# Designs tried in a protein design run: designed miniproteins, single chains, continued (5). Part 59

Each design is a single chain, and the fold is of that chain. pLDDT is the mean over its residues in the fold that is shown.

## One batch from the design tools (miniprotein)

Design m18151
Fold by ESMFold2-Fast:
Structure m18151 (fold): chain A 83 residues (1-83)
Amino acid sequence: SITVPVDEEKARREFEEALERMRELTEKALEAKKKGDLKSESEYIARMIGEVLRGVALALEIDDEEMAEETLRALREANKELE
């Protein structure tokens, strides 16, 4: 194995960034929804789903089940806010 600790640190940093972007995009989607801007809402939701998939992919890359569970928890919270 090469640079496993460095690769793990990078993956964890990118994971935290994905969670932050997911939160930001959920907030923007909610604002668009309140304004009746269906196009912007849909675009922000699509980007948010992209960040969810990225979070899961990063968790799988470093075999961290807890990171995968945290990503799904963040998705559930986003879904509650967008209802």
Scores: mean pLDDT 80

Design m18152
Fold by ESMFold2-Fast:
Structure m18152 (fold): chain A 101 residues (1-101)
Amino acid sequence: MSPEQRALREEANLLLTRAAKRVQELVGPEGAARAIRITLELLREDPFPSVEQVADALVAAGFPEELARKVAEHLAPAANEARRLRLAAGYSLDDIVPPPP
């Protein structure tokens, strides 16, 4: 991996880590893990989901509407930017979203 590709990957990881910490402050560690999993599942169907799409998916999974929107405001921008950075680093869309177990 080139130094530029490494820097992009590290920036993507930092964005995701910061978003995860913000979400954990809102919903706790178990709620954050669940919200992240739902967002990753959504990324499998739509590579760049909107805040509204993430919020709607969280509400469908049982999160309160106000809390789902706040969580989505952190996760959707971070996921979209991290995906753009990973694509710039040479990853494909399929490499960014792992297949279901």
Scores: mean pLDDT 78

Design m18153
Fold by ESMFold2-Fast:
Structure m18153 (fold): chain A 62 residues (1-62)
Amino acid sequence: APDAARARELLAEGERLLAEGRYAEAAKQFSHAGVLAVLAGDEALLRRAQAGAREAMEKLKQ
């Protein structure tokens, strides 16, 4: 499904940005991935996006 494929691309980009310490940009990518995961009905992708967004937001507050 197009939404699931795009969500995976955004997850990969978010994970890359997290590794680079670019937390605000990572959070944006994970948020977009989460929206697309909901549209795709893919609960596993949604959980991954939510976990990534939470990690990025936690790092931003440190």
Scores: mean pLDDT 86

Design m18154
Fold by ESMFold2-Fast:
Formats: sequence, C-alpha cells, structure tokens
Structure m18154 (fold): chain A 58 residues (1-58)
Amino acid sequence: SSAEKAAAGAKAAAEAGDNAGAGSSWHQLYRLGLATAEEARAGAADAKAGADASIRAA
C-alpha cells in the first residue's frame, strides 16, 4: 500500500542520510490519515537519529 511504500522510503532515506526524504515520507503518511502528527514527528526524529548514528560510525 502507499503507507508501506512511504514507510519503506523513509527507512531507506534515513539509512542513506537523507533526512529530507525521510521527513517527506512521514508527512505523506500524515496527509493520508495513516499516521498522526505526533507519529509523523516521532518517525522523522527517529530517521534523523539513525542518520546521525551512521555518520558517527563513519
């Protein structure tokens, strides 16, 4: 579904260090009514934390 694709896209973007792409995917989930504003913010924050951890490991 669109939600599954958006969630997968957010994860892939975060792993690649693309926080903007991850945030965009979570925003799309919110607009579709598949995530609350709070869930979308938490997901975007987790994506950033994952990207930051990858940068620290490098």
Scores: mean pLDDT 63

Design m18155
Fold by ESMFold2-Fast:
Structure m18155 (fold): chain A 74 residues (1-74)
Amino acid sequence: MSLEEQQAELRERIERLASKLPSEEEAEVFRRVGLELGLPGVERYADDESKRAAVETGAILRALAEATLGHLPS
């Protein structure tokens, strides 16, 4: 799988999850944070499937926390 394909998969996954959030504001925060945290990690670990999966999971969890809590702690 190419880096472009890996980035496309992350974008599709984030969009699918964002569409299930109860408000448009939460969905927008989730998309922004998920992509900002996930895309650099996917690029960094393009050749390591396990690390890539861990980065994607971490980005999604952080994005959910920020979207639902309205803040991203330092």
Scores: mean pLDDT 77

Design m18156
Fold by ESMFold2-Fast:
Structure m18156 (fold): chain A 80 residues (1-80)
Amino acid sequence: TTVTGTQTLKAAGASEVAGIGTVTVDGKTIHVPTTVTANADGTFTATATASTPVEADITMTLFAAGAAGATVGATTVTVS
């Protein structure tokens, strides 16, 4: 099964946003590549896609970093 999650984060003052995606299948956590794109309106969009042998949820955690690496926001989303 293929599961895709997308989340938008509004992070005022952020210079970078990073995302981590995970899928849990039968008690095992698998990391999923997450792509983050900066939007012209000052938001960031993260997308993660996983292929699993069974139906599974993707959990994405997004972190926004300001200048000098300070964290200014985080969001977690689960999609199935």
Scores: mean pLDDT 60

Design m18157
Fold by ESMFold2-Fast:
Structure m18157 (fold): chain A 64 residues (1-64)
Amino acid sequence: MNDVLRQLVKLMEEGKKAQDEGDKKKAKEYYDKAVELAKSASPQLSAEIKKDANGNDVLVITVH
């Protein structure tokens, strides 16, 4: 479980970096990987891509 959370954080950080560099496609690929990883790891873990108040993609991770 802890290893999955570390991988999710890493994917989130890499996605943010790609987005800051203007590579929205690469950022989305990292976020999509994080969503898939959370789904396969545990029903208590969920990850989804939402829009913030400025219209930017943000990854939201929830632990139940």
Scores: mean pLDDT 76

Design m18158
Fold by ESMFold2-Fast:
Structure m18158 (fold): chain A 62 residues (1-62)
Amino acid sequence: SLAEADAEVARGEAAFAAGDYQAAVRHYMRAAVLYSEELGETDPRVRAVGRRLAEALRRAQA
């Protein structure tokens, strides 16, 4: 559901703020799957979480 996707984004944001980039990646990946299933891959919310995921991935590899 969208509520589950929104909850995963919030968890990812909290993990990112805490410096836990690996946890942020996991939560953003879950959110991306949930949004794409509900809204389709071209939806702005899918694109937004994709950008968050990319940033978390860059930080996790540092």
Scores: mean pLDDT 83

Design m18159
Fold by ESMFold2-Fast:
Structure m18159 (fold): chain A 63 residues (1-63)
Amino acid sequence: LVGHVARALHDSETDNPAFLRFRKGDLLRVLRDVNSEWVEAESLETGRRGYVGKGGLEVLRRE
């Protein structure tokens, strides 16, 4: 996951600054694998960083 670009599968809005806000379809760069449920990511749309649930991400890969 770390270093990969992922696409958001749903909208996320939060009042907690530790969590990343994003819209469905936004591209996020995975910065750190935190645990089984969470990554730390950076929005390529806004440049903001925060925690994102792994279940809400489609990791983009080249075969």
Scores: mean pLDDT 77

Design m18160
Fold by ESMFold2-Fast:
Parts: C-alpha cells; structure tokens; sequence
Structure m18160 (fold): chain A 80 residues (1-80)
C-alpha cells in the first residue's frame, strides 16, 4: 500500500466516522440536520485537503454523506 492509497482509505474512513457521529447526535436531539450537514462538509473538505483527494472525490464524498444524513433524519422524525 502506497502513502497515496493509505491517505485515500484514511479519508474515506474518517468521513464515515464523522457521518456516524452526526447520525448519533441527530438521533439524540443534540444536533440539527443543518448543523450536521455543515459539520460533515467541513470535516470532509479538511480531510480531503490533508490527504490529497481530488476536488471531484471530495465533492462526491460530501454528496454521499449529506444524502445519508438526510435519510437518517427522515427516519428519526418518522420514529419520533
């Protein structure tokens, strides 16, 4: 595994962790969907910059994360 490959895997892993944390905070009522979207977007951009991900890769990770957060928030509201 090269440093570039490792950095990509680390970036993807960190974004997944951030999404998981945001989902938990939304479910606990400690964070709004809008706050979670902003927080995850900021983390994804920083991680992408530090790991050398392309702008396109960063944007795709952000889009995927936001869709997951929106789906989760709708599920939480339905279960409330």
Amino acid sequence: MSKEELDREVAEGLVRIAVGVAKTLIRQGKMSLEEAKKWVEEITRKVGEETGLSEEEVERLIEEAIKELERHAEEVEKEA
Scores: mean pLDDT 80

Design m18161
Fold by ESMFold2-Fast:
Structure m18161 (fold): chain A 56 residues (1-56)
Amino acid sequence: SSEREKLLEKQKELLKAKYAHKSEEEKRNILEQFEKTQKDAEQILEESRLLRELAG
């Protein structure tokens, strides 16, 4: 479903608005950190799924 992606894009826009006073470099870093956090969360979820399968 693309709905989660649309929600994440809206959250990114809110971050851009919140940090509009920051430099372009700082805004880029904030967005990268947000995207990394989302990726890390997805990885943890996947690892947890695999561990549950391994445990039976």
Scores: mean pLDDT 77

Design m18162
Fold by ESMFold2-Fast:
Structure m18162 (fold): chain A 65 residues (1-65)
Amino acid sequence: SDELIREAEELREKYLEALRAGDLETAKRLQKELHKVLEELEKVDPEKAREIREQMDREGTRAAI
């Protein structure tokens, strides 16, 4: 669980960096990887998966698009 949380956080940071750099292809790949990690986390710890997803949606909505 903790490894999945850490991986999700790392992917989120890299995704935001790619968006700032204008690297949309890298951002798209990172977004898909992040969704896969969250899907795996949801099977083990659905509450933490929801918390991370909500945080990402909030930050992404405000800052990215």
Scores: mean pLDDT 74

Design m18163
Fold by ESMFold2-Fast:
Structure m18163 (fold): chain A 78 residues (1-78)
Amino acid sequence: SEAEKLLEEGQKAAEEGNYEEAKKLYTEAVRLAEKNKDYETAAKAQSELSKLYLSMGDEEKAKEYEDRAVQAYLEGQE
């Protein structure tokens, strides 16, 4: 899916140290996945955003995205 492609592109950007581009790509992946009710991809992208924010020292946003990832995962189980 397009959301999965954006997630993959975000992971490559993060590996190259392009953290702002990775944030943009992960955020777009979450938005598209949520629009399509693709809760698995939304959870993965939100988990990656959480890790990215932790690496930047933003513990508040990291926790926010981890909580959202858990909720998306649970929605996908219903």
Scores: mean pLDDT 85

Design m18164
Fold by ESMFold2-Fast:
Structure m18164 (fold): chain A 85 residues (1-85)
Amino acid sequence: IEEIRRLAEEAAEAFLAGDLEKAAELEKRFIELVHSLEREADRLAAMALAAEAGARVAEALGDEELAARLREQAERARREAERLA
């Protein structure tokens, strides 16, 4: 899961830096890793990390509504992951 968190954070950083090619490549790797996860709790934890990274990007772009929605999604996914773990 640390590898998945690192990919999500690096993808967000690349996107904010304007390196869309690198951001797309990192997102593809993130999706591939999430698809390799067999446990529902691990998939939900990965989705929470992606939503959290997305919220940071949305906030940096000035989309406060999307950022708030993504933070709610991350919190819900995190709680569900903890419940299933």
Scores: mean pLDDT 75

Design m18165
Fold by ESMFold2-Fast:
Structure m18165 (fold): chain A 66 residues (1-66)
Amino acid sequence: GPLIEELEKLLEMYEKGAAEEDLIAWIDSLPNPGIQEALRHTLEMMLKSEAAFERIKKGLDEIKKG
């Protein structure tokens, strides 16, 4: 669904070394407020811990394999 697709884009941009400002600007450009809030929270978690990025990425990969 749209949330999973946008989460994948966020993870890809983050892994490629996109600046925090660019990630926030992209999230703020999204039309759905619920998706914006979820992605902002996810970005905040990833910025606080590299382990959070790896865990989120693994979780998304596992959801897709089921």
Scores: mean pLDDT 81

Design m18166
Fold by ESMFold2-Fast:
Structure m18166 (fold): chain A 76 residues (1-76)
Amino acid sequence: NAEKLAKQAENLADIYEKEGNYEQAARWYDVAGTYYLKAGKKEKAAESFDRAAKLYEQAGNTEMAEKYRKKAEEAK
């Protein structure tokens, strides 16, 4: 189930975020957003991509932050 895989990716992202591994956390929120799109959960996908963007920003990766903000908008 795509939604279950998205939830697992969110849990892993949360672990990396709490450890301060922001780029790894952002990568797992990207995985979560992708699975939410496959599950037809557009709002959850947008939220996941927005979280990825914020984490890339915290990591100093402004290019990836901009890409994921656009991806979040497209997911709506």
Scores: mean pLDDT 89

Design m18167
Fold by ESMFold2-Fast:
Structure m18167 (fold): chain A 110 residues (1-110)
Amino acid sequence: VEEIKKLAEFFKELGDYYESQGKYEQAARAYEMSTIASSPEETAKNLLRAGEAYLKAGDYDKAIEYYQGALSLDPTNAEAYRLLGEAYRKKGDFEKADEWFAKAESIRAA
């Protein structure tokens, strides 16, 4: 439905607005809502936006969850693997961070 697509676009813009205000948790929730009636490609992009907003908010577990969700839709996204590495690094899990950074580089080089 076209109205639901417009609503998804509204939530993406709302997420951008909250991010500009430093309200990262609200931004993340808005990006989550923007996945309504989106294509798999747009859903992957919006899940990455939500994950990055959670990362900025300090919710590393949610950031990891959303990055993994994006990768389930696009497993060739090197940037999503890099962001997973950054989230694990911020959690203090340096071993997993290194694994995901290596995976990101492997995908980028392919």
Scores: mean pLDDT 81

Design m18168
Fold by ESMFold2-Fast:
Structure m18168 (fold): chain A 89 residues (1-89)
Amino acid sequence: SVAQKVLEMVARLAEKYGDTELAEELRKRAPQVKTLEDAINVLEELKKKSKNPKLQKFLDAVIETLREAIDNNDLQQLEKAIEASEKLK
């Protein structure tokens, strides 16, 4: 699922910023996420719990990107962004 790959991408970035608690919560919720709208809801909830301002700003950018992908029906651009993020490990 593209939505589950988005949550894994964000979890890896959370670990990079030292927020292992956020990364674990994202991975725990990922199996329940079926749509991009579900992913946005999870990210909005977890953003409120984040202690890192840089990570919160990144989460805002990801949420906005997901909303734009839904509005434009552009799943291919989203998949390409996820593939690029997977190369950062």
Scores: mean pLDDT 76

Design m18169
Fold by ESMFold2-Fast:
Structure m18169 (fold): chain A 58 residues (1-58)
Amino acid sequence: SIEEKLEKLGKELGLSPEAVRSGIEALLSGDPVIEANVKHDVGEENYEKLKKLAEELK
């Protein structure tokens, strides 16, 4: 389940479920401003992990 993957990642990254879902949606949108905000909020390491999951969901 996609939701189960989001919950697991949130727990690993120490992010709220809302933050994980927002980050994934932002990366799927392709909006560079939104993507920059995600990177700023979660940091580069966590951003790369969110991006990998977003690409898997695409």
Scores: mean pLDDT 77

Design m18170
Fold by ESMFold2-Fast:
Structure m18170 (fold): chain A 64 residues (1-64)
Amino acid sequence: RLILPTEEARREAERGAEFQRRMEELVRKLRELGVSQEELAEIARRSPSVEALAEALEEEIEKL
């Protein structure tokens, strides 16, 4: 087999895609619980990293 991207690049792309999907699920769940898009934007603005953003979104779900 010939995979022109390296194995590392492929794994990174897969992790990124799964992380994006997880983030979209968290955002959708919060919106269904009545969290406004303004609140979501504020959480994103105060989060220093994507990992911190994911944790903050999970905390908001638990708070509701």
Scores: mean pLDDT 71

Design m18171
Fold by ESMFold2-Fast:
Structure m18171 (fold): chain A 130 residues (1-130)
Amino acid sequence: SPEIEEAKKKALEELKKIKPGLEKAIEENREAASAATADLVATVLAGASREEITEALNKLLSALGLEPVPVSRLTPRFVEALRLVLSRIPVDPLLVYYAITAVDILSEALPEASPEELAELALEILKEFG
């Protein structure tokens, strides 16, 4: 689908754009970023509330020097897609943040896509990028 290919291209371009700044932020705050990443992955995989997932995500964003997001930013579709992706990748700050970014862009670009479809597309992008 042209819409799917454009969404994948947009996500891949954003990952390439953020890569150097993100690698630097993780290196400067590796212990905090790793701890926050592990907490976020555990919280998402446990099926915690969107409020608890948002708190865990904001701890990771803080460790990376990024602004917090409100609970409204985490739609149920986004959370389920992210849960599926995080179950399939290593618990690594760089890969986990790439997964968050890819799922976010894909979920916004493809409003009718299922969580399963979003997860499959995100995993394809991560494989091509990593």
Scores: mean pLDDT 91

Design m18172
Fold by ESMFold2-Fast:
Structure m18172 (fold): chain A 62 residues (1-62)
Amino acid sequence: SPLAAVIRELRAAGVPQALIRVFAEAVAGRTLSEEQLRALKRAVLEARDPAEARERVEAVLA
């Protein structure tokens, strides 16, 4: 799964589990393009904490 691959990549990059969880919850049950997945990955990577990650993810999905 492309989603599983991104989660493994985030974990390998040392992204905190709390931020990985925000990504996983945002993508759950959704059919997303590769471009959307890339934007969501970047939103989580750039976030300092889970609250900021949720705000950035919501902006991408709006």
Scores: mean pLDDT 81

Design m18173
Fold by ESMFold2-Fast:
Structure m18173 (fold): chain A 115 residues (1-115)
Amino acid sequence: DILKIIEQKIKEEVERILAGEITGSEAMENILATIAEIEKKQPLTPEDYEQIAELIDKATKEYRERMDKEIAELAKKSAAEAEKKAREKEANIGSLDALSDLFRLLAEQLRREQE
């Protein structure tokens, strides 16, 4: 199941952001590269792109919740570290939201072309 592979990739990339290994922009590029490789073997439907966007939104929400908890704990120890983590959170969420928006746009464009 292609969507299962994409879901797993999204989850792995979000865990790497949480671990401080990559940025949200790097995660976006890695997810796009994975989807591009899948598209070469099997064309994706508008419904597939909509489902991918929903999977990204779900992962972004989980990322936000986990980051908010970490920032709250950091704020008790260091205001400077909490502020830095809050800025990292905003930047990473921006990248993930942009990726989700891109897939919704692709779904709409593909639907219009098939009508």
Scores: mean pLDDT 88

Design m18174
Fold by ESMFold2-Fast:
Structure m18174 (fold): chain A 98 residues (1-98)
Amino acid sequence: ISTLTIKELRELLKKDPNNVDAYIKIAADSLFFNNSKTALENAKKALELDPNNAVAWALLGLALYLQGKYEEAIEYINKALELDPNNGFARHALGIIK
């Protein structure tokens, strides 16, 4: 169940600061609320722990897109697709910014 609030996800990270999935969920939720700064910070943290995570690269790209940094957004979403060409989230993210 991916119904954890950002507060609950932050409590989870206090117990397990290396939980990549929790950082990804905070980044995704932050994008939904148009909070590009928090999304960017948490996507970067996920990539520090797992630099080959295609979803984290796509989230980083979407956070930059919300900041108006379209060229950087495209580059990072393309990086996600280089790592996982069949990643549905990364392909959807590219569709948003095209």
Scores: mean pLDDT 82

Design m18175
Fold by ESMFold2-Fast:
Structure m18175 (fold): chain A 84 residues (1-84)
Amino acid sequence: MTPEELRKKAEELLEQGKKAFENGDYETAASYYEQAFVYAHRAGDFKLAAEAAKNLAEAMEKLGYPQEWVDLAKRRAEHYEKLA
């Protein structure tokens, strides 16, 4: 996949994740956000990766993940935001 194709795939996955999150399907949302993060990272789109990582952390918090795991996910999002 080209960087442009990877970025488009990340955007599509992020949108699917947001729809799942709005419907209260946090497990499905987390899966889409994690995939969106990977594709955005591979595309070199760190701003998109940061958004996906931030949304994943919010989904993990809704799922009742241990606070330590949620904090690590939030820190990853902050790291990518600084790279953008």
Scores: mean pLDDT 88

Design m18176
Fold by ESMFold2-Fast:
Structure m18176 (fold): chain A 62 residues (1-62)
Amino acid sequence: SKEEKVKELEEIILEEAKKRGLNLDKKKVEEFAKELVDKNGDKSIEAVKKYPEEAIKLIESL
């Protein structure tokens, strides 16, 4: 489901942020994950798994 995909994406982002000692706004992470899944579906999850640093940078810029 979309909810499961959003949850997986959030978990990946938060894990990568934690490795870097970053404390991301959970609401911004949720908004980012939902928007990305709505636009790109499974491709968004694949992209974030390959390039988590890029996702973190985009969220920080919000």
Scores: mean pLDDT 80

Design m18177
Fold by ESMFold2-Fast:
Structure m18177 (fold): chain A 59 residues (1-59)
Amino acid sequence: SEREALLREAEELERKAEELYKQGERYFTIDNAEGAFYFGQGLKAESQARRLRGRADRL
């Protein structure tokens, strides 16, 4: 169903966000700008996942 597809995509984005946050933490010890970039990407992925879950809730 469309609902299940949206939820699976949200879960994938959530896993991607977790990975990006871990990269951000690693890079912050070496390069603050690079670390901030990865945190920003993680936040974007997390935000997209929340929107997809909201869309799935409307179905």
Scores: mean pLDDT 85

Design m18178
Fold by ESMFold2-Fast:
Structure m18178 (fold): chain A 65 residues (1-65)
Amino acid sequence: MKEQIEIEIELAMYRMKVTVYMLAKDYEGAIEVAEEAKEKFKDNPEAKKEAEELIEEAKKLKEES
Protein backbone atom coordinates (compact mmCIF):
# COMPACT_ATOMS: atom_id res chain seq x y z
CA MET A 1 0.00 0.00 0.00
CA LYS A 2 2.08 2.88 -1.34
CA GLU A 3 -0.26 5.66 -0.22
CA GLN A 4 -0.51 4.27 3.34
CA ILE A 5 3.28 4.00 3.72
CA GLU A 6 3.79 7.54 2.37
CA ILE A 7 1.12 8.92 4.72
CA GLU A 8 2.72 7.18 7.73
CA ILE A 9 6.17 8.55 6.86
CA GLU A 10 4.91 12.09 6.26
CA LEU A 11 2.81 12.05 9.44
CA ALA A 12 5.82 10.84 11.45
CA MET A 13 7.92 13.69 10.02
CA TYR A 14 5.25 16.22 11.01
CA ARG A 15 5.02 14.73 14.52
CA MET A 16 8.80 15.06 14.86
CA LYS A 17 8.73 18.69 13.70
CA VAL A 18 5.94 19.59 16.13
CA THR A 19 7.81 17.89 18.98
CA VAL A 20 11.04 19.76 18.18
CA TYR A 21 9.22 23.11 18.14
CA MET A 22 7.48 22.33 21.44
CA LEU A 23 10.79 21.34 23.06
CA ALA A 24 12.27 24.64 21.81
CA LYS A 25 9.31 26.50 23.40
CA ASP A 26 8.29 27.72 19.93
CA TYR A 27 4.60 26.99 20.41
CA GLU A 28 3.56 29.22 17.50
CA GLY A 29 5.76 27.18 15.17
CA ALA A 30 4.47 23.91 16.66
CA ILE A 31 0.83 24.98 16.10
CA GLU A 32 1.58 26.11 12.54
CA VAL A 33 3.27 22.81 11.62
CA ALA A 34 0.44 20.79 13.21
CA GLU A 35 -2.16 22.83 11.30
CA GLU A 36 -0.20 22.25 8.08
CA ALA A 37 -0.33 18.50 8.80
CA LYS A 38 -4.10 18.67 9.43
CA GLU A 39 -4.66 20.40 6.08
CA LYS A 40 -2.36 17.98 4.23
CA PHE A 41 -4.18 14.95 5.67
CA LYS A 42 -7.72 16.41 5.58
CA ASP A 43 -8.97 13.44 3.49
CA ASN A 44 -7.44 10.84 5.85
CA PRO A 45 -9.53 10.74 9.07
CA GLU A 46 -6.92 8.86 11.15
CA ALA A 47 -4.00 11.11 10.18
CA LYS A 48 -6.16 14.23 10.52
CA LYS A 49 -7.16 13.18 14.05
CA GLU A 50 -3.49 12.78 15.03
CA ALA A 51 -2.72 16.23 13.62
CA GLU A 52 -5.67 17.70 15.56
CA GLU A 53 -4.32 16.14 18.77
CA LEU A 54 -0.92 17.75 18.10
CA ILE A 55 -2.61 21.13 17.60
CA GLU A 56 -4.44 20.76 20.93
CA GLU A 57 -1.24 19.76 22.74
CA ALA A 58 0.74 22.69 21.34
CA LYS A 59 -2.07 25.13 22.17
CA LYS A 60 -2.23 23.85 25.76
CA LEU A 61 1.51 24.33 26.21
CA LYS A 62 1.28 27.85 24.77
CA GLU A 63 -1.54 28.78 27.19
CA GLU A 64 0.49 27.43 30.14
CA SER A 65 3.66 29.30 29.16
Scores: mean pLDDT 79

Design m18179
Fold by ESMFold2-Fast:
Structure m18179 (fold): chain A 60 residues (1-60)
Amino acid sequence: SDELKGKGLIAYNTARTLLVHGRLPGFRTDEEGLELARKAIEAFENGDYEKAYELTQKLL
């Protein structure tokens, strides 16, 4: 759905920002957090918007 695609795009942008800048207020930046961010990007690129969103929620 368009709503899930929107959530996936927010997740992608969040994960990308975290990986590029190494920091985002309120988000995890440990090894597990960065791995979750990478997996969120992979999920988005595979069209799995729900998984991308769920993975980024684990970063809070």
Scores: mean pLDDT 82

Design m18180
Fold by ESMFold2-Fast:
Structure m18180 (fold): chain A 95 residues (1-95)
Amino acid sequence: MSPAQRALERALAILDEMIEKGEVTDEQIEAFEAALEEVVAHAPEELRENLRETREILVEILRKAQSESPEEVKETMRNIRSTLESIRLELERLE
């Protein structure tokens, strides 16, 4: 796997831990943001700007989710997971 794909797997693992525990902590958001920043740093140049913007949006969504209902948190996590899976497929396609 590429360094970008390894960082993405780490972001997915952090997301899965948030889903399993049913909570979003500041420490989890920081770890998730760091993993996505590593994805951006190692991604193909063509994807880098889009991934940087996506990282900023996803971090903001997670911070907002800390104040939302459990149902809204679950929906948010499903949407983030779908976004990360789409990124994974695009990275695999470009390798």
Scores: mean pLDDT 82

Design m18181
Fold by ESMFold2-Fast:
Structure m18181 (fold): chain A 93 residues (1-93)
Amino acid sequence: SEELRERLRELRERFRRALEEGNVEEALRVLEELLELAEEALREGDRETAREAAEEVIRGALELLRRFPDLPLEDKLRLIGLALRAIGLLLEL
């Protein structure tokens, strides 16, 4: 659980930097890693880390859509898909 929380902190910081740099590709990769972390935390019974990671995916996906409205449709659909999967995880908590 402490290992998962440390990875969550690291991924939050990576996402923030990617947004500041306008690095959409890195931001997308980080959101996918956050979703994987949420799924792993849920499997380990770490519901707190799973909830926080899933919430970061939803918030991050919406932030990318807001800041980069001209993203390719493929990337927009990927972001929507990530947010929907994260919402699904929250319903398991």
Scores: mean pLDDT 89

Design m18182
Fold by ESMFold2-Fast:
Structure m18182 (fold): chain A 58 residues (1-58)
Amino acid sequence: MEAAREEGRRLLREAEEAYRAGDHRKAFELAARAAELIGNQASPEERARMARIFRSFA
């Protein structure tokens, strides 16, 4: 659980970096992987960060 959580946090940071760079597709893919790893263990802050990226692609 802890290893998956750390991996998910790293992927979420990379997703935000990709989003900031304008690569919304890559940001979406990384955020989706983070969501799979963190799942229901995501904090409200982490869920909000992922939602922002997903909305940019919708």
Scores: mean pLDDT 77

Design m18183
Fold by ESMFold2-Fast:
Structure m18183 (fold): chain A 96 residues (1-96)
Amino acid sequence: MSENLRLEAELSVLMLSLSVAMVILKKALEKKDVEEIKEEIEVLKEEIKRLEEAIEEAKKKDLSPETRATVEGAEKLIEEAKELLKKAEEFIKKEE
C-alpha cells in the first residue's frame, strides 16, 4: 500500500512537470520564438527521460490496478510529448 501510493505520487508529479513543459513549448511555437523553442525542446527531452526512467522502475514492482492505470496514463503522455517534440524540431529545421 505505502509503496504503491509513493509510486503514484512520484509519477503524478513527473506527469505534471512534463505537462507544464509541453504547454510552455506549445506557447513558444505559437510565438514562433526560435531561441525559446530550442531551449524548451531541451527541457521537454529531460522531462521525457525522467518520466521514462520512473516508469521502468515502477514496472519492476508488483503494481496495484490503480498504480498500473497511472503508469498507462504516463506512457500515453510520453507519446504525446514525443509527437510535440517532433513538430517543434521540424519547425526549427524550416526556420534555419
Scores: mean pLDDT 85

Design m18184
Fold by ESMFold2-Fast:
Structure m18184 (fold): chain A 82 residues (1-82)
Amino acid sequence: SFEDVLERLKKEGFSFSEKDIPLLELLFKHFDLNEDGTLSEEEYEKLLELLKKADKNGDGVLTREELEELLKELGYDEEEIP
């Protein structure tokens, strides 16, 4: 589930504001192509790779600015970002 993905990201050293969870949910939905509410291991690894690239400082902290930039790189317009 999305909650399981959030907990897995935290275990891998990522941290994020609760206010930015909607941006992470949009990223989750981007990779959940079959809309079953789960990610395959391959889809999760792709998400993880993009989050590591978005974390420009390598500190594990995902800022709103980094998440917004990542979503824009994936083709989302500013109006689609919560």
Scores: mean pLDDT 76

Design m18185
Fold by ESMFold2-Fast:
Structure m18185 (fold): chain A 59 residues (1-59)
Amino acid sequence: SMEKARELEQEANRYALQGNFKKAAELGFQAAREYEEAGDDETAERLRRGAELLEQKAK
């Protein structure tokens, strides 16, 4: 759902600000999936790309 997608995106952002890039990436991918299921493919793709970059930072 869109509401679930937004909550996951907010959680991902909070973890990223704390430097927990692994958890931020995991939540970012979950948010992307929820946006895609809600029909927001553009936001889903943006978040998926962002999550991949966060995953790279986690190393």
Scores: mean pLDDT 87

Design m18186
Fold by ESMFold2-Fast:
Structure m18186 (fold): chain A 72 residues (1-72)
Amino acid sequence: MVKDLSELEKRVLATLYERGPLTAAEIAELLGISQSTASRNLNNLVKKGLVAREKVGNKTLYSLTELGRLGA
């Protein structure tokens, strides 16, 4: 059980769990937040090992790690 996540970080994890790999822009649109806020939260989750990022062509996709799925 992941105990040190903000409510917004939990919503990001839940969105990635339900919808699969997404860009920061797609997460921002789905959650009604700015792309800057989405990117900040995603990068924080990457540092925690809960989210992985991958550059695919001209976009960056974010996906849950195995550990991240426990928090979603």
Scores: mean pLDDT 79

Design m18187
Fold by ESMFold2-Fast:
Structure m18187 (fold): chain A 91 residues (1-91)
Amino acid sequence: FTPEEIEAILKEAKEKLKRAEELIKKGERTPEVLRERYLAMVLTRSASHDELVEVLAELTETMNEEERLAFGEELNALLPIVDAINAYINS
């Protein structure tokens, strides 16, 4: 990942987090909104571990077994991106 790519990912994640938070305040707690919020929180490093656990619990409550497995794979696919963001921030 280039610095430009990481900045674009962070900008997108921050915008998605704002959008998801706005919708949740409005009462729109759909699985899609909850998923977008969780992923954005992970990428932006804006949430505590306790907050992430709480948000993940709410999200997984909306999911069946197949959806939880697919989400787990999605989280694993984000690990290289998270590592790149961490390296960028620490550089």
Scores: mean pLDDT 79

